# Ledger of designs, part 2: designed miniproteins, single chains, continued (2)

Each design is a single chain, and the fold is of that chain. pLDDT is the mean over its residues in the fold that is shown.

## One batch from the design tools (miniprotein)

Design m4036
Fold by ESMFold2-Fast:
Structure m4036 (fold): chain A 130 residues (1-130)
Amino acid sequence: SDEELEELAKKYNVSVEDLRRVLELLEKLGLPVSPRELEEVLEELAKDPLFEDIKREATKALHLLGLYIHLRSLGYSDQEILDLLRKHLAVKDKDYLLSLLEKIIEVLNELEDPEKVLKAFQNVLTGVRK
């Protein structure tokens, strides 16, 4: 498992420690990912939303997580992000997406160092986009 994380860290030019923090958050969110599956998940997190996919429910959760990480990197607080989405998200599954966002915030705040995990995610997604 460490060898697979080292290869992925080299590919994206990030630390193995950053990838471990990303895996911990995904596991705590109920999205358990092996190091082998992590590449596919990171590529989905770095993309714009896909219109049709067999994994549509997982894709929605990943895109919401990606949006949350992005808004936090811009300096928005958890409360500001919730308020922005409540005001501007005009979709049929709005209540579901808001409840999912609240769960992401809850899980992140249960981690030992939420700010380090957010920074690790930002670094990894930047590496994927290159």
Scores: mean pLDDT 75

Design m4037
Fold by ESMFold2-Fast:
Structure m4037 (fold): chain A 67 residues (1-67)
Amino acid sequence: MKEELLKEAREKLMESASYSVLAIGYAALSVTGDAATGAKARELLDKYNAESNKLDEEARRLLEEAR
């Protein structure tokens, strides 16, 4: 049903937003002068960006189905 698809899409967008906030935090840390800290922050940035993008793609697919 369209209503159920819209609710599921909204839930995935909320989860994606949470991962995006974490990614922004690690992006800031990735520019530190300490190479070890910067490398670790960059790995976490990439991980959380990937999770956020995955959830955005799933939400977009649900929104297309709800048309």
Scores: mean pLDDT 80

Design m4038
Fold by ESMFold2-Fast:
Structure m4038 (fold): chain A 99 residues (1-99)
Amino acid sequence: MELSEEEKEKKKKELLEEIKKLLEEMKPLAEKLLEAKAEKGPEDKEVQELFEEVSKLLEELKKKYKELTELEGTEDEADAYIAEYFAKVEKLNLPEVPV
């Protein structure tokens, strides 16, 4: 392995902190998106803007999660948060962000 155990632990902690921060930012936006979509419908400007924000954060989260799995695999806590979030996003049946 190219990384020392100390370097792996440091990167793992940094990635977990970044993932937790992204999840904390995404949860209220995803909930707001669900509420706005239910109230105003999917074609409303506010719903479209919230969708774009959530999609950008979701792509960032996917990148951080991939980096984490490439280093050490998963932490139960991070896995639970990510799984819960992806389940919520999948229920929205949102299209993939193009870039």
Scores: mean pLDDT 67

Design m4039
Fold by ESMFold2-Fast:
Structure m4039 (fold): chain A 61 residues (1-61)
Amino acid sequence: MKYYVEALNEGGKLYYEVRDENGNRVKSGSSSSSTVTVNVDGKPVTVTAKEGESKRVEVEV
């Protein structure tokens, strides 16, 4: 199954959400680091975004 990890670093925090292939949010969270590791259906996914950056990572599990 395909998932997307979307991350935004804003105000000194990295905010993330995990969406399925239909665009539904299945998980969300935040970190005080510019890097977060998110478990997506048993698969660890690491995302790094600097202040003001947004990232999107495609994950297939």
Scores: mean pLDDT 83

Design m4040
Fold by ESMFold2-Fast:
Structure m4040 (fold): chain A 67 residues (1-67)
Amino acid sequence: MKVALIVVAASDEEAEEYLAKVRERFPDAEIELFRAENIEAAEELKEELLAKGYDYVFIVPTERALE
């Protein structure tokens, strides 16, 4: 199972924290971490990744991205 995690407006530390949580939930999955500047960029990246054969794509907005 190929999973992509897109973290929006995150520091490296925040991105690592989210990646660790997703790995714990999907221990047998191939998980790749991506970053986006804003939610719109993350949504565009999600469509591209799904087209490239990712089974699941999760977008995680930080508090900064929601303001």
Scores: mean pLDDT 77

Design m4041
Fold by ESMFold2-Fast:
Structure m4041 (fold): chain A 91 residues (1-91)
Amino acid sequence: ELEERSKRVEEALENAFIDFFKVLGREKVAELFKDPSKLEEALKEIQKLRDELNAQADAVPDSRERARLDAQILMLGLAESFIKKKIEELK
């Protein structure tokens, strides 16, 4: 059950990442988990996107739009942590 729960948590994080970041898509995310070098490239792209969204959030005067961007930044942070964990597990 514990291994099954861990797998469900991983799948939930992966699905949240895919659903929030349509840019990568499910196909590309599945390929990333097979290759540590692709995971490292994905990590850099996520970090770049997070920095860009942070800059955009700082520039947005609308509180509702800022909250939407903050939610995206939070999800990127979770995806970053997940990918870092996967890179460490593969090394």
Scores: mean pLDDT 67

Design m4042
Fold by ESMFold2-Fast:
Structure m4042 (fold): chain A 95 residues (1-95)
Amino acid sequence: EEEERIERVKKLLESLKKYDPKQARLFALAIVKKYGSPEVKEEIDKKLNKYEKSQVNFYLRLLEKSGLLDYFTPEIAEKIYEALKEGKDLVEALK
Protein backbone atom coordinates (compact mmCIF):
# COMPACT_ATOMS: atom_id res chain seq x y z
CA GLU A 1 0.00 0.00 0.00
CA GLU A 2 1.17 3.57 -0.77
CA GLU A 3 1.04 4.72 2.88
CA GLU A 4 3.28 1.81 3.96
CA ARG A 5 5.81 2.60 1.21
CA ILE A 6 5.84 6.32 2.14
CA GLU A 7 6.45 5.44 5.83
CA ARG A 8 9.40 3.18 4.89
CA VAL A 9 10.87 5.94 2.71
CA LYS A 10 10.41 8.49 5.56
CA LYS A 11 12.24 6.23 8.04
CA LEU A 12 15.10 5.70 5.60
CA LEU A 13 15.45 9.44 4.90
CA GLU A 14 15.22 10.30 8.64
CA SER A 15 18.01 7.79 9.40
CA LEU A 16 20.24 9.23 6.65
CA LYS A 17 19.45 12.84 7.70
CA LYS A 18 20.37 12.02 11.33
CA TYR A 19 23.65 10.46 10.14
CA ASP A 20 24.57 13.10 7.52
CA PRO A 21 22.10 15.65 6.04
CA LYS A 22 24.34 16.16 2.97
CA GLN A 23 24.37 12.41 2.24
CA ALA A 24 20.57 12.26 2.74
CA ARG A 25 20.19 15.01 0.11
CA LEU A 26 22.48 13.17 -2.35
CA PHE A 27 20.55 9.92 -1.80
CA ALA A 28 17.26 11.77 -2.45
CA LEU A 29 18.73 13.18 -5.68
CA ALA A 30 19.66 9.60 -6.73
CA ILE A 31 15.99 8.55 -6.27
CA VAL A 32 14.82 11.55 -8.33
CA LYS A 33 17.41 10.83 -11.04
CA LYS A 34 16.20 7.18 -11.27
CA TYR A 35 12.50 8.10 -11.75
CA GLY A 36 12.73 11.63 -13.18
CA SER A 37 12.30 12.90 -16.73
CA PRO A 38 15.35 13.64 -18.96
CA GLU A 39 14.93 17.37 -18.18
CA VAL A 40 15.00 16.73 -14.41
CA LYS A 41 18.11 14.54 -14.76
CA GLU A 42 19.90 17.27 -16.76
CA GLU A 43 18.89 19.98 -14.23
CA ILE A 44 20.26 17.89 -11.34
CA ASP A 45 23.53 17.18 -13.20
CA LYS A 46 24.02 20.94 -13.86
CA LYS A 47 23.67 21.77 -10.14
CA LEU A 48 26.05 19.06 -8.84
CA ASN A 49 29.84 19.27 -8.71
CA LYS A 50 32.11 16.34 -9.70
CA TYR A 51 32.22 14.57 -6.30
CA GLU A 52 28.48 15.06 -5.69
CA LYS A 53 27.78 13.41 -9.09
CA SER A 54 30.02 10.50 -8.05
CA GLN A 55 28.08 10.10 -4.77
CA VAL A 56 24.70 10.22 -6.57
CA ASN A 57 25.91 7.50 -8.98
CA PHE A 58 27.07 5.41 -5.99
CA TYR A 59 23.59 5.69 -4.40
CA LEU A 60 21.91 4.78 -7.72
CA ARG A 61 23.89 1.52 -7.83
CA LEU A 62 23.16 0.88 -4.14
CA LEU A 63 19.40 1.36 -4.72
CA GLU A 64 19.43 -1.18 -7.57
CA LYS A 65 21.41 -3.81 -5.62
CA SER A 66 19.57 -3.41 -2.29
CA GLY A 67 16.02 -3.92 -3.62
CA LEU A 68 15.07 -0.50 -2.20
CA LEU A 69 13.59 0.45 -5.60
CA ASP A 70 10.39 -1.32 -4.46
CA TYR A 71 9.98 1.43 -1.82
CA PHE A 72 10.11 4.24 -4.39
CA THR A 73 7.55 5.26 -7.03
CA PRO A 74 7.50 8.13 -9.56
CA GLU A 75 5.01 9.90 -7.25
CA ILE A 76 7.38 9.68 -4.25
CA ALA A 77 10.28 10.86 -6.46
CA GLU A 78 8.18 13.86 -7.62
CA LYS A 79 7.42 14.87 -4.00
CA ILE A 80 11.12 14.57 -3.12
CA TYR A 81 12.16 16.68 -6.13
CA GLU A 82 9.67 19.47 -5.28
CA ALA A 83 10.95 19.51 -1.68
CA LEU A 84 14.57 19.71 -2.90
CA LYS A 85 13.72 22.64 -5.25
CA GLU A 86 11.93 24.53 -2.45
CA GLY A 87 14.60 23.76 0.19
CA LYS A 88 11.99 21.94 2.32
CA ASP A 89 12.68 19.06 4.67
CA LEU A 90 12.65 15.78 2.72
CA VAL A 91 10.60 13.93 5.37
CA GLU A 92 7.99 16.74 5.46
CA ALA A 93 7.60 16.42 1.66
CA LEU A 94 6.28 12.86 2.11
CA LYS A 95 3.38 13.83 4.45
Scores: mean pLDDT 73

Design m4043
Fold by ESMFold2-Fast:
Structure m4043 (fold): chain A 95 residues (1-95)
Amino acid sequence: TPIVRVEIEEGEDAAEKATRAALEWMKEHGVPDVIVVMGESTPEGRKLAEEAAELLSKHVPEGVEVVADDYSGVESMEAEMRGKRTLVVLLEKKK
């Protein structure tokens, strides 16, 4: 599964940065069926992933499913998305 890593610095908009990274990946590699936005397995990480997934959903082509999850959900999501072209957008907060 392709993974795009997005480092979020203090004061950056995680949703905007993740959206730009995903759109850039799609321009080079084509449109996936599903995008999974993954944050750290913390309340803050889940919130960032949810906010990024919401913004991404507004900017991706029609028919692309966008979901938010945390790092603990990776194996479950890969099993559910079997047979679909899936892009993982991994949000990493810079300290």
Scores: mean pLDDT 72

Design m4044
Fold by ESMFold2-Fast:
Structure m4044 (fold): chain A 66 residues (1-66)
Amino acid sequence: DLDALVARVERLAKGLIAREGLSARDAVARALEQLGHPVAAALIRASPAPSVSREEVRAALLADGA
């Protein structure tokens, strides 16, 4: 379930922001790497935008074949 995976990425990223003070984009990319989605993580890192939308995470996961 893609929506469940997006929710898991968001939850993990929130924890990384809280514990390590990472930016939203760095936290999301690291969460994706930890969950085994390195192509999605690279796509998230390619954008210079400071905030990451749910739609952006979903599109990156779809591009990674999730």
Scores: mean pLDDT 82

Design m4045
Fold by ESMFold2-Fast:
Structure m4045 (fold): chain A 79 residues (1-79)
Amino acid sequence: ISPEEKKELEEKAREVVDEDVAQLLETHSLEEVIEKLEEAIKYYEEQLKTREVSEEVRYAAEKLIEVLKEKIEELRKQL
């Protein structure tokens, strides 16, 4: 995939995670949100291990996992 496509996928991953976390925090505790994000990471990591996916899909999933891990660290600092 192109460098421009990589940048777009990174920006989309950050936006999606930020929006999802904000929405979850309206109805869930900080601890519950962290658990949900950890479950999402495990799900995507298993999908990448068990499925043959395109380079674009693999990159998008890997970047999403990275952003989710960073967000979990930020949220844990608030505990």
Scores: mean pLDDT 81

Design m4046
Fold by ESMFold2-Fast:
Structure m4046 (fold): chain A 73 residues (1-73)
Amino acid sequence: MTPEQEAEDALSLAVQEVMAEAAAEGETDPEAILARLDARVEALKAEHPELRDYIEELAARIKAQIRAHLAAR
């Protein structure tokens, strides 16, 4: 598997975990949910400094999708 695919899979898992934790805790504040995801993204960038720009771009797209989805609900 490519390093990019591994980073994408790790970020996808982080999104699933953050959304599950937020649901379990009754967290409805979009910014609080996104802050949890930001912490996971920073950890992932630290683990893969060579992919930092790729991870940042991918995370920005995912955060925009989450923000749009939450705004529509």
Scores: mean pLDDT 79

Design m4047
Fold by ESMFold2-Fast:
Structure m4047 (fold): chain A 73 residues (1-73)
Amino acid sequence: SEFKELYDKMAEIAGVEKTPEPTASHVARVAKAVADKNDAEGLELLRKMLGLPEASPMTRLAIASVLASRGLA
């Protein structure tokens, strides 16, 4: 799925082990790692994931919180 593809790319950028079935907690982990690195590509992927209909409310909240902490949401 597009959600899984975006997650996998972010996990690679973050240096985090990929999970076959990522939950909101897995997304939160890669989001924080991407934000800590201040990686422009990873932050852009987070913004794209917010727009996906597959993203649960919990996943959207986790991503939005990370982006807000960086002044990007």
Scores: mean pLDDT 77

Design m4048
Fold by ESMFold2-Fast:
Structure m4048 (fold): chain A 58 residues (1-58)
Amino acid sequence: MTPLEKLNREIADKLREVGRQAQELVDARKTLKQARANGDTQAEQAAQARIDRLRGRE
């Protein structure tokens, strides 16, 4: 395998992981908004904790 092919695979894997984390953040923010609208304090706290964890990985 060429060095360029190896680098491209590493970049692709990293981009997939970043995309997954970004989607989780979007979903967590959506859950937070829904929980606040419904007055669900437990769901709100869980969503906020998830957002904080994901931001720590940025």
Scores: mean pLDDT 77

Design m4049
Fold by ESMFold2-Fast:
Structure m4049 (fold): chain A 100 residues (1-100)
Amino acid sequence: SPVVDLGRQMVSIMFSNPPSVGRQQSSQLIRQAVQQHNIPPDVGGMMVGFSGVVSDVRTMSRDQAMQRVQDWTDFMQQQHPDYRDVFNQMRDVVLDQIRS
């Protein structure tokens, strides 16, 4: 899935860089994916929200971070039921980084 692939790249970049740099590089990846028509613009908006979650979890306790990721996943699955499996995979990518 191009969306899951983008999410994986964003998580990798954001955890490998200082928060401000990671956020800026992540935003550039989202813009590039939308411009190349790899994801639609509405999904691009969802990925901006996801980058906010990834940024937040880096400043939280483990328990708070896990809850933040789950709350985002539940909210996104309710808004976009057709993407349930995508959001579950994106959740698992972030949870893997939190557990590392």
Scores: mean pLDDT 86

Design m4050
Fold by ESMFold2-Fast:
Structure m4050 (fold): chain A 87 residues (1-87)
Amino acid sequence: MRKRLLELMKEQAKQLPDPELSKRVIEAAERLASLPEVDDPRITSLLTAAAILLVAALISKDPAEAKADGEAALENLEEAIALAEKA
């Protein structure tokens, strides 16, 4: 499940209007995909939140809100990476 969700998030990130943010989200998803999959409900919750925030960023008509949601998605991915690296 995690690898499929990360692949979907990478495809969503390619559609973000900010190319720098898009690149950072893709790199974070690839980094998390390279780590051993650990059964931690905190990581699952963070990934779910990141996926929802990416969808919110893509459908938003407000560029400031879209950027904030995209950056929040990246923060959730980076927190998931930190938890996975500690396991």
Scores: mean pLDDT 81

Design m4051
Fold by ESMFold2-Fast:
Structure m4051 (fold): chain A 72 residues (1-72)
Amino acid sequence: MKKEEAEKIKEEIVKEVKEMLEKGVPLDEIGKILSEKLSKAYKEGKLTEEDIEEIKLEVVKILEEKYGNLTP
């Protein structure tokens, strides 16, 4: 696995999530798309569990900044 490739995938996913939020795509649809992309990349060996965790943290941070804390 290449660190460079994982970094690129992370950056692309984060950018795509931000673009979808700006376009007003529903949060559940964004979650579905993200889940599918991460699952595929993991299955193909392009991302490790640590890479996926890092991407999830970045996405959660973006969502919290836009919508506030999602947990009560």
Scores: mean pLDDT 75

Design m4052
Fold by ESMFold2-Fast:
Structure m4052 (fold): chain A 61 residues (1-61)
Amino acid sequence: NLQKKIDELNKKLSDLVKKIEDETRRAEQQAEADAGFAKYQAWLDEVSAEIKKEENEKKKK
């Protein structure tokens, strides 16, 4: 019966859609964590560079 096969496929498709939605939510959370880590690394690099720059500027003035 073709209709029965279509109903079974629709159930599997609904389960897959829910899984994709859950994975999308997790990917968004991971991207936010990655962005926070990148911000922290950039801040550390900037602080190190600014300390050297400020010391050099103080010596020139």
Scores: mean pLDDT 78

Design m4053
Fold by ESMFold2-Fast:
Structure m4053 (fold): chain A 72 residues (1-72)
Amino acid sequence: MLSEEEFKEKFQAELDKLSKDEIRELLDYLERLRAHLQEQLARETDPARRAQLEREIRYVELGIELAKEKLK
C-alpha cells in the first residue's frame, strides 16, 4: 500500500504528463468518485470497510487538491 506522501509524489508525476484538458476531466472524475465513496461510507457498518473507504476518500481528496493546484 502507498503512503500518503508516496501517493502525492506519484500523482504529481502523473499530472505532469497530462494536458490541462485531461486534468479537468480527471478532476471531474475524482469529484464524482468522492461523492460515490462518501455515499458508500454512509451505508457501511463494518469497521474495517469503513476504515478502507475513509482512506480511499482521503486519497481522492488529495488528488482533487493536487489537480486544482496544477490548474490554478
Scores: mean pLDDT 83

Design m4054
Fold by ESMFold2-Fast:
Structure m4054 (fold): chain A 71 residues (1-71)
Amino acid sequence: ALTDAELEVAMVEIYYAVYKTIIKQAEAAGDKEAAEKAREEAIEKLRRIKEESDNPEVKKTAEELIEELEK
């Protein structure tokens, strides 16, 4: 079974995967505004998770995923 810390990291990764899918679908549809909005929402969500979490692994994972979205 996953530990609570591993579960929190997995949840952050799931949020990222969902937003990445939304961004990809918007880009495929040619909707640049929707893609940018989804990217901004994802970054803001991840920043909030990073600020609110006491788990250093969650903070690190969120930071790495923010960097991926800012590429």
Scores: mean pLDDT 80

Design m4055
Fold by ESMFold2-Fast:
Structure m4055 (fold): chain A 80 residues (1-80)
Amino acid sequence: SKEDIEDEFFRKVAEVLIKYAPEYREEVEQLYADYKAGKITKEEFLEKVSEILSKLPPEVAQKVRDEILKIADEYEEKLK
C-alpha cells in the first residue's frame, strides 16, 4: 500500500541519517518511533531531519541529502 511505501521511505531516511551521523542514532530512532506511533506527522519528521542536517558538518550533510534524494527517486517510481 501507499502507506507501507511511505513508512519504508521514512525508515530508509532514518537509516541514512544514522549511517552518516551515528551520534544522532538515539534521537533519530526516537523520531522514527514517534512517526510510526502517530505522535508526529510526516511533515514534522522531515522538519526534524532538516534540523539534524543543519547541525552536521556541511560535507556530511551533503552526503545525507544525496542519499535521501536517491531513495526519494526510487520511491517515486514505486508510487506510480
Scores: mean pLDDT 83

Design m4056
Fold by ESMFold2-Fast:
Structure m4056 (fold): chain A 89 residues (1-89)
Amino acid sequence: MLEEVREELKEMLKKSKVKVSEEFLEKLAELATEMLEKKLSEEEGKKKFKELLENSDEEVAKLLLELFEALEKGDYEKGREYLEKIKAL
């Protein structure tokens, strides 16, 4: 399961032109696997994802956090700006 999730995440990131480190991708794949195996509720998964982004020193993680918060607030204009910044990394 974890390897399959990692491969799907790589495909999604490649399609979105988002570049992340292998370490960050690994942490994302672990979290996504926990959510898919229903070890976490959707709300718990969201909280863990936000914590993962907040605790990362990577520029892409900081931009993803801002993108996530903008989308949660329905601010799609700011969301697009952050997505373009992520693509430019």
Scores: mean pLDDT 69

Design m4057
Fold by ESMFold2-Fast:
Structure m4057 (fold): chain A 80 residues (1-80)
Amino acid sequence: MKSRRELRRELVLEEASATLVYLKLKLLNIPVPEEVLERLEEVARRSNAIFLDPNAPDEEIEELIREAREVYRELKELLE
């Protein structure tokens, strides 16, 4: 079982990983589907909301980590 601090750190790392892949795609001029970009933007927005809310439930943080990982996977497939 992960602590709240560990979950929040994992969320930051997963969001950063997805953003880094997106940046690489932009630098290589590889088109990103609008749906995937909108999901990345939603992950960033929700992550910022969680960062500002010390009482955000662990389940919500875990759900967002899963979404961030899925967005990362889809972006990485575009890079390969």
Scores: mean pLDDT 83

Design m4058
Fold by ESMFold2-Fast:
Structure m4058 (fold): chain A 111 residues (1-111)
Amino acid sequence: MEEKINEIKEKVSRAVELAKQGKYDEAARILAETLKEAIDSEPEIRGELLRIVFEGLVEAYKYGGDKFIEAFLKAAKEILPKSAYVTLKYIFSQDEVTRLFMLELMAKYKP
């Protein structure tokens, strides 16, 4: 379990670093693949993995803005389950304040 959490943290950190470098397509693909791994994980760790991935999405969005969103939704459509893709597309269709609120809520909320 702890090994999986560390693996996800490393992948998210790498994606954020790529976003800082302007490599939005690469960052987006890693985050979409890592989000799928979180969704497919055991229920006991899924919430923590999702939180880590959404923290990375917030950071990548702050560096890349709309260019990152376009790259991420393209990758998400290919990689994620339809329900997850539709939810993310809805979030990113909101105004910037609402979008950031929704992403930060997923990143910070502990049930």
Scores: mean pLDDT 81

Design m4059
Fold by ESMFold2-Fast:
Structure m4059 (fold): chain A 92 residues (1-92)
Amino acid sequence: SMDERYEEIARRAEELFRDEIEALVQEGKARVEEARKAGLPEEELQKLVRDGILEAISRLTGEPRARIGELLENRRFDELAELVEARLRAAE
């Protein structure tokens, strides 16, 4: 099923890229907190979160941020899953 597919992708991504994923998450959180302390408005903080997610997926898949953004905007989640699965296979 699709739920099983996404669970397997998440499990394998954590196994193969745990340290990289953790580093990206911590960097993103630190960036948002610094911007919050600097007094950036909520709309700018939300943009930083979105840009951080696009950057993380781009780094993990090797695909440009613009392409990842287009796939997300068009809700092409199956194609995103295929890109992640291809990266997981290449990392083995």
Scores: mean pLDDT 78

Design m4060
Fold by ESMFold2-Fast:
Structure m4060 (fold): chain A 80 residues (1-80)
Amino acid sequence: DLLEKILAFIKEILEEYAAGKKLSEEEIIERGLSLGLSERDARLAVAGIISGLQHAEENGVPIEVLKESIEANFERLKKS
């Protein structure tokens, strides 16, 4: 399932950021491609991750809570 792969990919990147690792856009894209995402979809995932992290920082939302929110949103998409 593509949505499950995208969710796992996003959560993995967020966990690495929570651990203090800073990944380049190139590294994130390469990981997405390794999971079977197209270059376009990997690039869109990078934009989504960056946007989510910025929103969390601006609103004082912990990365752990951001991960839970993203997971819940993907589960809703699967059930719709």
Scores: mean pLDDT 75

Design m4061
Fold by ESMFold2-Fast:
Structure m4061 (fold): chain A 100 residues (1-100)
Amino acid sequence: SAEKEKQEASDAAIDTAVDMLRTALSRSKNPEMKAALEEAIKRIEAARGSSLEEVKEVFEREMERVIALADPEEKEILESEKEVFLESVDKAIEQLKKLE
């Protein structure tokens, strides 16, 4: 069940990240940022079945690319959302290590 719990946590993290990016996509008026958000969603979805640590790495990498294209207001929102997500993932990683 520990492997199943790890997989469920990883899949839930992907779902949360994708929902976050889809919300950002709905706010964006910048075509380059929209393309980067669509690519980020695709790459995060491609991490499905990977470890939570790998999902974290993909999320951080893709968020860095998206944030680099954002205007100042959207950068503040995305930086905040990134921080909250990463804190949540780190807590999940810590809890799952206790199951080993």
Scores: mean pLDDT 86

Design m4062
Fold by ESMFold2-Fast:
Structure m4062 (fold): chain A 95 residues (1-95)
Amino acid sequence: SSPEARREISRAIGAALRSIGELTGTLLLKERGSDEKVIKEQAKRAIKVSEDSAARIAEAGRRLRELGEDPSGAEFLEQSALENKRESEEILKEI
């Protein structure tokens, strides 16, 4: 793969890791019995980060297509970030 393609793949992976990290933080706070206000604030952050991450991964996938590279990995990571957003929204709704 070209250096440009490797950069876009790294960007997508980095965004995906941020998304899952924020969801994991929300779940950890809930599991340890943290205050509901703290859980709500973290869940809202996780939603925003996952939304922003999905958009960044989508951009990386588009750039991979422009470079003639397979975007399927980025497309999978984009869907994963959107799933992380949905899970965080469910946590927020249940509080």
Scores: mean pLDDT 91

Design m4063
Fold by ESMFold2-Fast:
Structure m4063 (fold): chain A 75 residues (1-75)
Amino acid sequence: SPLSPKSLKAAKLSAYVLILSLSTEDGQELSISEIAKILGISQGTASKYLKEMEKEGLVSYDKKTGKYRLTSRKK
């Protein structure tokens, strides 16, 4: 189904942009701990945002490694 323009809030969009930028520089995948350090937030807060972004199809979570990556579909 098509997503509304309101699917991303300013805070989540900012986090997404930071993850996108840093993933390009450091590699393809970041753990919750790495993302929390980069954004200067708690792991709980990072996990919450990442789960919502995963629901929106912005990131993919690898349960086996515990790492997130950007969705390749959007490039």
Scores: mean pLDDT 63

Design m4064
Fold by ESMFold2-Fast:
Structure m4064 (fold): chain A 71 residues (1-71)
Amino acid sequence: MSKEEKAALLTVQAMMRAIATRVALELGEISPEQARADAESIRKLVDEAEKLGAKPEDVQRVRKLIDELLA
């Protein structure tokens, strides 16, 4: 797997996890504390993707989803 492919996959994974965590939180399936822990884990994934050269626009979209999750 190339560096670029890994960056893209990590970005997609982070985005999917952010959306899933938000849906679970809104449905009451997880606590706000668990959502915060998940958000921190997702942030680490997007940080790794950025280090591998992920597109700035994609990184910013995921970070915005994380910020909205924590609001």
Scores: mean pLDDT 83

Design m4065
Fold by ESMFold2-Fast:
Structure m4065 (fold): chain A 82 residues (1-82)
Amino acid sequence: MKEIVIKAEASDTLENVVDRAVEAALNSKVGDKIVIEVDPAAREKIPPGLIANRVIQKLRELGKEVRILEITDNRAVLEVVK
């Protein structure tokens, strides 16, 4: 099982981070994890829960599914389930 870390920084946009996480998930297998780490300076603009929900929505449209394992103030962890 692979763990892929996507870092969201103050210079990132929501779209940029979501697209990177979606690409990572599309290149992953069932049981792989996508970890989204949000810099405290970016948290008000692009909080982990907002990124996670957008990633789930985009992946669903592409026929791929992830589940939320963890959401905190600075981190979201998604597992590939389909």
Scores: mean pLDDT 85

Design m4066
Fold by ESMFold2-Fast:
Structure m4066 (fold): chain A 112 residues (1-112)
Amino acid sequence: SFEEKVEELEKKVEELEKELAELEDKFNAALKNSDDPSSAQVLSDVAQGAQKVASDAYLTLSLANNLARESDPGTSERALKVAKRAGELAKRAQELARQAQDEADRLRARLS
């Protein structure tokens, strides 16, 4: 049903928001410990994780927009809220991936 589909999308965006917050925490911790030899690898892992969150968020955005067009007004409103959250999340995740990769590359250059 449309109700079950929107509930699954709401749960998915909440899970992705939590994953991104954990990646942001790891990113900030690695930056504070830039003298640690493992920090470059941690930042690379954050970049990979953030890329995955961005991809999943873009998929969730697409599914939510499709559901909004096909469903009743109540489900459509909820689907549009998921789409907005997923779009904002995708942008945040893409920016984190870019920053984390840039910082990983900088740390590796300093260690060579």
Scores: mean pLDDT 89

Design m4067
Fold by ESMFold2-Fast:
Structure m4067 (fold): chain A 91 residues (1-91)
Amino acid sequence: DPVEEAKRLAAENGGMVLIDYENNKVEVATEPEEIKELALRATILTLRDLARLGNYSEEGLEGAIAAARAAYEAGETRFSELLEVGLRNMR
């Protein structure tokens, strides 16, 4: 399974994986610059999917994405931290 293998490779190499289920694409980043680019994109896609699954409001999702983007502009480039910031603002 390419998705499970990508998750394993990202975890083992201290990188990250982005799974785009709508376009049937999987991206794995292990290099610092690639991780930065994927971290924000993965955060936004994950927040969108979680909002849809949890029936969160459009306002709540917008606030979550705005918070994640603000943290990224402030210098946070790690997916886990960006996702946590987003989730705390998803109401």
Scores: mean pLDDT 72

Design m4068
Fold by ESMFold2-Fast:
Structure m4068 (fold): chain A 79 residues (1-79)
Amino acid sequence: SMESLEELFKPLDESEKIVNDENISLEEKKEKIERLIKEAEELLRRGRVPPSPFLDEFRKRKKEILEKLKKIEKEEKEK
């Protein structure tokens, strides 16, 4: 139960690392983060995770990662 919830954050942790990595291109960031988020959502679905503070934290972190990715995309386009 507890271990399954921690596994949900692993793809998000990797996505956060990727979005903050200046050595990865925007195109590669978009591809990798999309795959990791889909993996995380599949893990959440398979884990049958009940509504909980952990699920709220998952959704919050996913939103923050996607918002940061959009900001990077906007900054690259404006240069």
Scores: mean pLDDT 77

Design m4069
Fold by ESMFold2-Fast:
Structure m4069 (fold): chain A 99 residues (1-99)
Amino acid sequence: SNVARWRRDMELNVQSALETADALEREFSDSEEAKRAAELIRKAAELAASGEKLDEARKATVEAIREVDKIGDVKAAQLASAAALNIIGALFSVELAKK
């Protein structure tokens, strides 16, 4: 069964996204944009884990990237990009498990 594999891949991607959200908030602790981006990444990860609101997870991911763009910092952009790739990976795993 492919379901167990896709579930495992989703869980690993969700965990990585959550860890990256924590790193973003920690490294940019004085930035409200970083805090908002971290909250949006956590929301997107939780929605991906639910498997039901995938479009809302995609929208939250895009909004997180927009918040990070306001910081204008390359490290913040790298963290947001890593989290976005993890969320995209989780979403693909969820969609593959539903086939």
Scores: mean pLDDT 86

